# Designed miniproteins, single chains, continued (3), part 108

Each design is a single chain, and the fold is of that chain. pLDDT is the mean over its residues in the fold that is shown.

## One batch from the design tools (miniprotein)

Design m11981
Fold by ESMFold2-Fast:
Structure m11981 (fold): chain A 58 residues (1-58)
Amino acid sequence: MELAEEVAKITGIPLDKAREAIELARKLFGTDSVPAAAAVAGLLYGIDPKELAERLKK
């Protein structure tokens, strides 16, 4: 429900792009969890994977 907001907060991308990342995470991983969606957003929009991993662990 706040997945798009949480992904946008972690990755720094706009909400619209966060929603697209969530949809793609469902198709690629069968899940729309924050870690999966953030990983997809990082891949799509060139966010450092190490930085994303650290943000997700906090």
Scores: mean pLDDT 73

Design m11982
Fold by ESMFold2-Fast:
Structure m11982 (fold): chain A 76 residues (1-76)
Amino acid sequence: KKVYVKLEDGTVLEFDVSTVESQIAAALNLMGIAIEKGKTYKLVSADGRVYDNPLAALEAAEDGEVLTLELFDYEK
């Protein structure tokens, strides 16, 4: 299955999340984007559900679903 992740700048990334390995690769790619900006991230489903665990978001997502990447500062 394929999911899409919309970034804050409006860029949409496509990920294959058919396997646990591909889900991990997608989550690491998104973490790399957040780290480059000095932040952490969460994924928000099309229904507005916020996932603290990005792997859970990618597993729960339907084929063709558009998730939103939200960037957060690290909590102290």
Scores: mean pLDDT 76

Design m11983
Fold by ESMFold2-Fast:
Structure m11983 (fold): chain A 80 residues (1-80)
Amino acid sequence: SSERQALEAQLAELEKQLEQAKQAIKDGKLDEARKILDEMVGQLQEAIGRASALDDQATLERFGRLHDEALRLQAEVDAQ
């Protein structure tokens, strides 16, 4: 469905944002990394809700893993 395609596109975009956050951390740009991760967590919460409503377990698991990684990186940034 078009809804499924939209979720797949959103997943790809969020994966790119995660790589941008990792690069910002590597470059010592912690405020930039924090901003990216905060925006990602919000987007992931919304995407998880949509995937759950569609009963799309595979997509839900993929968003869940990405959300866990984003939260882990937030904790690392906040610890510095």
Scores: mean pLDDT 86

Design m11984
Fold by ESMFold2-Fast:
Order: C-alpha cells, then structure tokens, then sequence
Structure m11984 (fold): chain A 68 residues (1-68)
C-alpha cells in the first residue's frame, strides 16, 4: 500500500543522504533528508513519522561524525 511505498522511498532517500554526508556534500544531504521527512509526514501515521524523523537525524549525525 501507500505506507509500504513511503517506507521504501524514505529508506532509499536516507541511504543517498548518508552517502552525501560521507563525501561532505551537505547541500545534497539536506535536500534528500528534507524530502524523506516530507514523505514521512504526509504518508505515515503520526507516531511512525516521529520515529522516522529521529532515525534520519541519528543516522545523518553518525555519518557526519564518522566522516569528519
């Protein structure tokens, strides 16, 4: 369903954002993260969207720290 498709798209965008973070492309990282957050807010239940937003923040923070 639409939630399954949203979860798949969020994971794809997040993987791309992590790779952008690792190469220091913060502009691309921010754009991809924003798109993933927008999809989560539009298509997922509120409680799941909040968890996804936290996961995005955690994974991108780790990628930035580990590549610095």
Amino acid sequence: GIEEEARRKIEELLREAVEAAKRGDLETMQRLAAEAIEIAEKYLPEEEAERVKREIDDRLTRAIIESS
Scores: mean pLDDT 86

Design m11985
Fold by ESMFold2-Fast:
Parts: C-alpha cells; sequence; structure tokens
Structure m11985 (fold): chain A 60 residues (1-60)
C-alpha cells in the first residue's frame, strides 16, 4: 500500500502530465487532491499558477 505522501507525489505527477496535455481542470484537481493528502492547503489559482510555472521552466 502507498503512504499518503507517496500517493500525493503520484497524483501531483499525474496532474502535471494532464496539464501538459491541455487538461488543466483535471490536472489542478489531481494536484489539489495530492497536496491535501500531504496536509497542504492551496487555492486552485495557486495550483494552476504553479503548474504553469513548472511547465514553462521544463519547456524553456
Amino acid sequence: ALSDGEQGVLLGRKGLELAKKGKWEEGVKLVKEGLELMGEKYSEEDILNGLKGAIEVEES
């Protein structure tokens, strides 16, 4: 079985991959779910901005 931290990391990675495919709504939801499993609280706007920044750094 995966720990909450391990599940959170996997959800975050899957959310980033969905965002890269243009599925921003689904990506943000998965990242938010993963962060909540790790005890972190972020707005959907903060998560969206974080995903955009991460993709821009990886592609630039």
Scores: mean pLDDT 78

Design m11986
Fold by ESMFold2-Fast:
Structure m11986 (fold): chain A 79 residues (1-79)
Amino acid sequence: HMSYEEALAEIDRFFEGMKAALEAIDEVEKKYGVKLPGRERMRIIASAAAEAVDRGLTPEQVRELAEKRVKELIEKMKK
């Protein structure tokens, strides 16, 4: 149903999304002096990368999305 070119573009966007999300998570962890559980970290990375493909997000937008989700998770862990 999708072309070869479309599939490659989605793979590239997913990869860029994972990298952007990982960098954003690392920065938030350093800023707040916290470490996320590995499972939650991977969940945020995967979901942000998937949304980058689905919504056509830039790496900057993926970073913002990942930062928001990490902050929400940290707040939930405090309560």
Scores: mean pLDDT 81

Design m11987
Fold by ESMFold2-Fast:
Structure m11987 (fold): chain A 71 residues (1-71)
Amino acid sequence: VADVMRALVEGARANAGKVDPELAAAIARQEALDAGASPEAAELVGRAVRYALLGDDETAERLLEEALKTI
């Protein structure tokens, strides 16, 4: 689960400005749930992906760390 969450945020950073942040966040949330994340962790990783795509790496990292604490 943790590896999936990290990969989702890293992928978002690599694609900043190239994809719709809201759609990518929704997809990331669902992928985290499918990987066995709690609803709380999935929500946090979805938000992290959104901020990473918007170029806010600091907020994305903070939200990812919070999601990883919830596993």
Scores: mean pLDDT 80

Design m11988
Fold by ESMFold2-Fast:
Structure m11988 (fold): chain A 77 residues (1-77)
Amino acid sequence: SMEERQKVLRETALKLYAIGELIEAELELAREKGLKRISDLSEEDKERAYERALERARREAGEEVVEALEEIREKRE
């Protein structure tokens, strides 16, 4: 149904937005440290990037994006 398609699209959009926010935070930290790649970030730096993304999501995007970021973290670990 159209309602089911709309739910899938909304969920997909939220996940993509959350992934984008996380990548931006990781790229920002990598740049601040003079690193060329996100993969060069330490696990501690990746945690800091995640915290930065969570703060931005709470401020600008709301709880739905915060939940999406938490799900991304769970899948990574």
Scores: mean pLDDT 81

Design m11989
Fold by ESMFold2-Fast:
Structure m11989 (fold): chain A 55 residues (1-55)
Amino acid sequence: KSLLEQFEALARSLLASNSHWPKEDLLALLEALVRRYVPPELQAEALELVRKLVA
């Protein structure tokens, strides 16, 4: 799997495990993980992905 696919799977798992968290807090956590762990060339795509997942 690509790094982006692995990150999507992780993001979906975190959303499912923490469904009781406010959406704002989940989005902030996922955006922080993107900025820290996703390569710069994929960050824009990963940020778009997490925003869609939380919406």
Scores: mean pLDDT 80

Design m11990
Fold by ESMFold2-Fast:
Structure m11990 (fold): chain A 83 residues (1-83)
Amino acid sequence: KEELQEKALKLAEEALKLAKEAKKLLEEAKTREEILKAIGLALDAVGLAYEARLLLEKGGYNPEAVALIQEAAAILGGSFPDP
């Protein structure tokens, strides 16, 4: 269903955007409050990527959305330390 694939693509795009913002904010962070903001954005990105993945499972494979989800996951998994 093309509607589900379009929604998945939009969520994947948003997830990647938030993942990049979170990484930049974490790299520039000098205070505990700034670190917590970066972590919050990272959690939002994870949630959006998960929703996009679920929509792709229902609506069918979209390589663009999959690539964006994988890019977001790589940023989040490689850039954030364990708490």
Scores: mean pLDDT 78

Design m11991
Fold by ESMFold2-Fast:
Structure m11991 (fold): chain A 59 residues (1-59)
Amino acid sequence: AAEEEEFYRRVHELVVVEGVSLREAAEELGISVTTVRRTLERIRREGVDAVIAEIRALA
C-alpha cells in the first residue's frame, strides 16, 4: 500500500539521510523505537528501493 511505501521512505530519510536517532525518528513518526529499528534493519538488509519495489508488487 502507498502508506507502507511512504513509511519506509520516511524511516530511510530520517535515519540514513538526515542522521536522526532511532528515538527521534520514533517520536517524529509516532511509533515505537522497536518498530523503527525493525524497519531500518529491513532497509539495511534489502535496500530501501528493493523494499519499496516489493511493497508495490504486493499492493
Scores: mean pLDDT 77

Design m11992
Fold by ESMFold2-Fast:
Structure m11992 (fold): chain A 62 residues (1-62)
Amino acid sequence: MVGDLYRALKDVPKLNSAFLELKVGDIVEVKRILNEDWWLVRSLTTGEEGYVSRGVLEPVPA
């Protein structure tokens, strides 16, 4: 989970400064799991960190 790479399944708008904007296909690294619905991730595209909904991510296979 933490340290794993995930891919965005859809575009996600930037809701506020704590949340990460994503485009479909963006790859993120999981930095922290807050709860079942929200993860702190880092975008590999922009280098920015922010919270995203778990439901918009899928694991990137090895």
Scores: mean pLDDT 78

Design m11993
Fold by ESMFold2-Fast:
Structure m11993 (fold): chain A 67 residues (1-67)
Amino acid sequence: DGQARAGEIGDRAWERAPEVALEKAEQLIDKDPETALNYAYTAQRLAERLGDEEVLKRAKELIEKIK
């Protein structure tokens, strides 16, 4: 990828990003299911990159539920 890591604050956010994206997706289901689905896909990709199996499983379940 053409992106470069920029500092410690960004690295710490990366570790929590899958959970944050998943939480955001769940919060938006009632208000904006399309945006919720987008966050669920983001959580899935981030969880896969970080090896977070729990978030990956939750994201897949949420995607199926919203679809």
Scores: mean pLDDT 71

Design m11994
Fold by ESMFold2-Fast:
Structure m11994 (fold): chain A 62 residues (1-62)
Amino acid sequence: GEKEELLEKAERLGVLGHILHSEGRTAEAIRLYEEALRLAKEAGDEKTAENLEKQLRQAKAS
């Protein structure tokens, strides 16, 4: 359904954010994590949103 599609997009953006952060492209990684977090919250998946918030905090602390 629509919520599952939002969650799949959030997961994919989270993976891309992780790759960009590992490449030192921190500002781009932060933007992808923020978009992924927005989609996870719209999907109502609290666990995925919590995980993305942790990744976003780590990227911002870099």
Scores: mean pLDDT 86

Design m11995
Fold by ESMFold2-Fast:
Structure m11995 (fold): chain A 87 residues (1-87)
Amino acid sequence: MEEVERLLEELGRLAAEAQAAHDAKDYERAAELLERGAEVLRRLAELAAEAAELFGLEPEELRELLLKAAEQLRQQAEELRARAAAA
């Protein structure tokens, strides 16, 4: 439980920092922060059994949702890097 809460707080902080970087047009930094967010989501997926009990979900269902979210953040990071690299 406490580890899940800590990871959720870290995810929120990374999201806020990524938004600030994007607002500053630092797309490379925003991409790095989104990649770190994806790693946090993968760690949450490893704890899906603990987290799922809190929400009445099956652990496998929650794990799939978290991994899908991680992949979406990875794809967004790639898009931001492409924008940063545009000459």
Scores: mean pLDDT 81

Design m11996
Fold by ESMFold2-Fast:
Structure m11996 (fold): chain A 85 residues (1-85)
Amino acid sequence: SELEEKAREYEKKGEEAYKAGKYEEAARYYFKAGLLYRKAGKGEEAARALRKAGEALAKYLESQGKPEEAEAALAYYEAKAEEAE
């Protein structure tokens, strides 16, 4: 479906941003991918993308000196990933 194709595009952009150390950008792309996978009925792919979004956001927040916010972000995205499964 178009939703699944768009989700894969965003997931690839998230991977590219993550490898480049652009963790905030990576988190945004992975989150968009997760939402589109969920709408396409791809729960496992959605969960994977949402966990990657949480990891990327946590790395960004740690780099900003916000370790408590990083921990909260990981917990939030893990809960969203479990919900998508």
Scores: mean pLDDT 90

Design m11997
Fold by ESMFold2-Fast:
Structure m11997 (fold): chain A 82 residues (1-82)
Amino acid sequence: AEELIKEGEKAFEEGDYLKAAELFREAAREAARRLDAEKLAEAHRLAVISLFRAGDVKKALEEIKEGEKTIEEVKKKVEEEK
């Protein structure tokens, strides 16, 4: 997740917001698989920001909804594992 976040930040700084969003989405998927709610929330937030900067408001809103659901699912799994 950390490596993908760094790659996404570089793409964002270069103005390639769509590439940044893709990298942050992949980082979010990796964090979710590892049950890392903190990294998932960070990567998801960065993906949403990147999509807004790219002007894809509809996709950004869809990512907000998907991310909220995934974060809740990961938190629930962490609670069930303890």
Scores: mean pLDDT 78

Design m11998
Fold by ESMFold2-Fast:
Structure m11998 (fold): chain A 75 residues (1-75)
Amino acid sequence: GSKEAEELLKKADELLRQAEKAIKEGNYEEAIKLAEEALRLAMEAMKLGSGKLLLEAIGTALRAIGIIFDAEYLS
C-alpha cells in the first residue's frame, strides 16, 4: 500500500545520499552497490504506489540509474 511505498522510497533516498557521498570520496564500487539497492527499492515502490507516489518512485529510480552510470564511467 501507500505506506509501504513511502517506507521503501525513504530507504532508497537514504541509500542514494550514501551513494553520492561515496562518489565524492572516490569509492565508485560502493556507490554502484548502494545505488543498485536503491533502484531495487524504487522498483518495488512503483508496484505499490499510484499517482504522485508512482511518479516519485520513477524519479528515485532514474536518479539511481544516473548514479550507477556516473560511477561506472568514472571507475
Scores: mean pLDDT 87

Design m11999
Fold by ESMFold2-Fast:
Structure m11999 (fold): chain A 60 residues (1-60)
Amino acid sequence: SEEEKQYIERFKKNLEETLAKLDAEIAASTDPRERAFLEGVKEGLKLIYDYMLKELEKKS
């Protein structure tokens, strides 16, 4: 449906904005351990969002 398509597009936009915030935090971090942790969070988030997006698109 149109509503489902709009939801998916908003979901993608929210992911892009969240990743941009994480990239800014990584760039601002002065601790190598904190950077490694945040990069791990970013990669984990990408995997979760990829899974969720595929599930949403199956129902649309």
Scores: mean pLDDT 81

Design m12000
Fold by ESMFold2-Fast:
Structure m12000 (fold): chain A 90 residues (1-90)
Amino acid sequence: GMLEVQLKLGMAKLLLAVASWLLKKDPNDPGAGELLRKAGKYLEEALKSFPDNKKAKEYLKKGKEALKKGDLQKALEYLNKAIEHLEKAL
């Protein structure tokens, strides 16, 4: 339901905000990496309710690829863009 989508988006937004704060102190902070991975999972679950949101899916994919490469700042940017596009669908 929509409430579950909003809760998952809220969790993703909170995790990204904390990750952003950690990355300003250390661009390779392992805690930030973990928070970004968790945010990506919440965002992926929320996106299951919006299968036609191509831009949000594209940015989530790019965020996951950046995480695999260890580019935490780029992952943060892409995951924020995925949320931005998903919120436009709400």
Scores: mean pLDDT 87

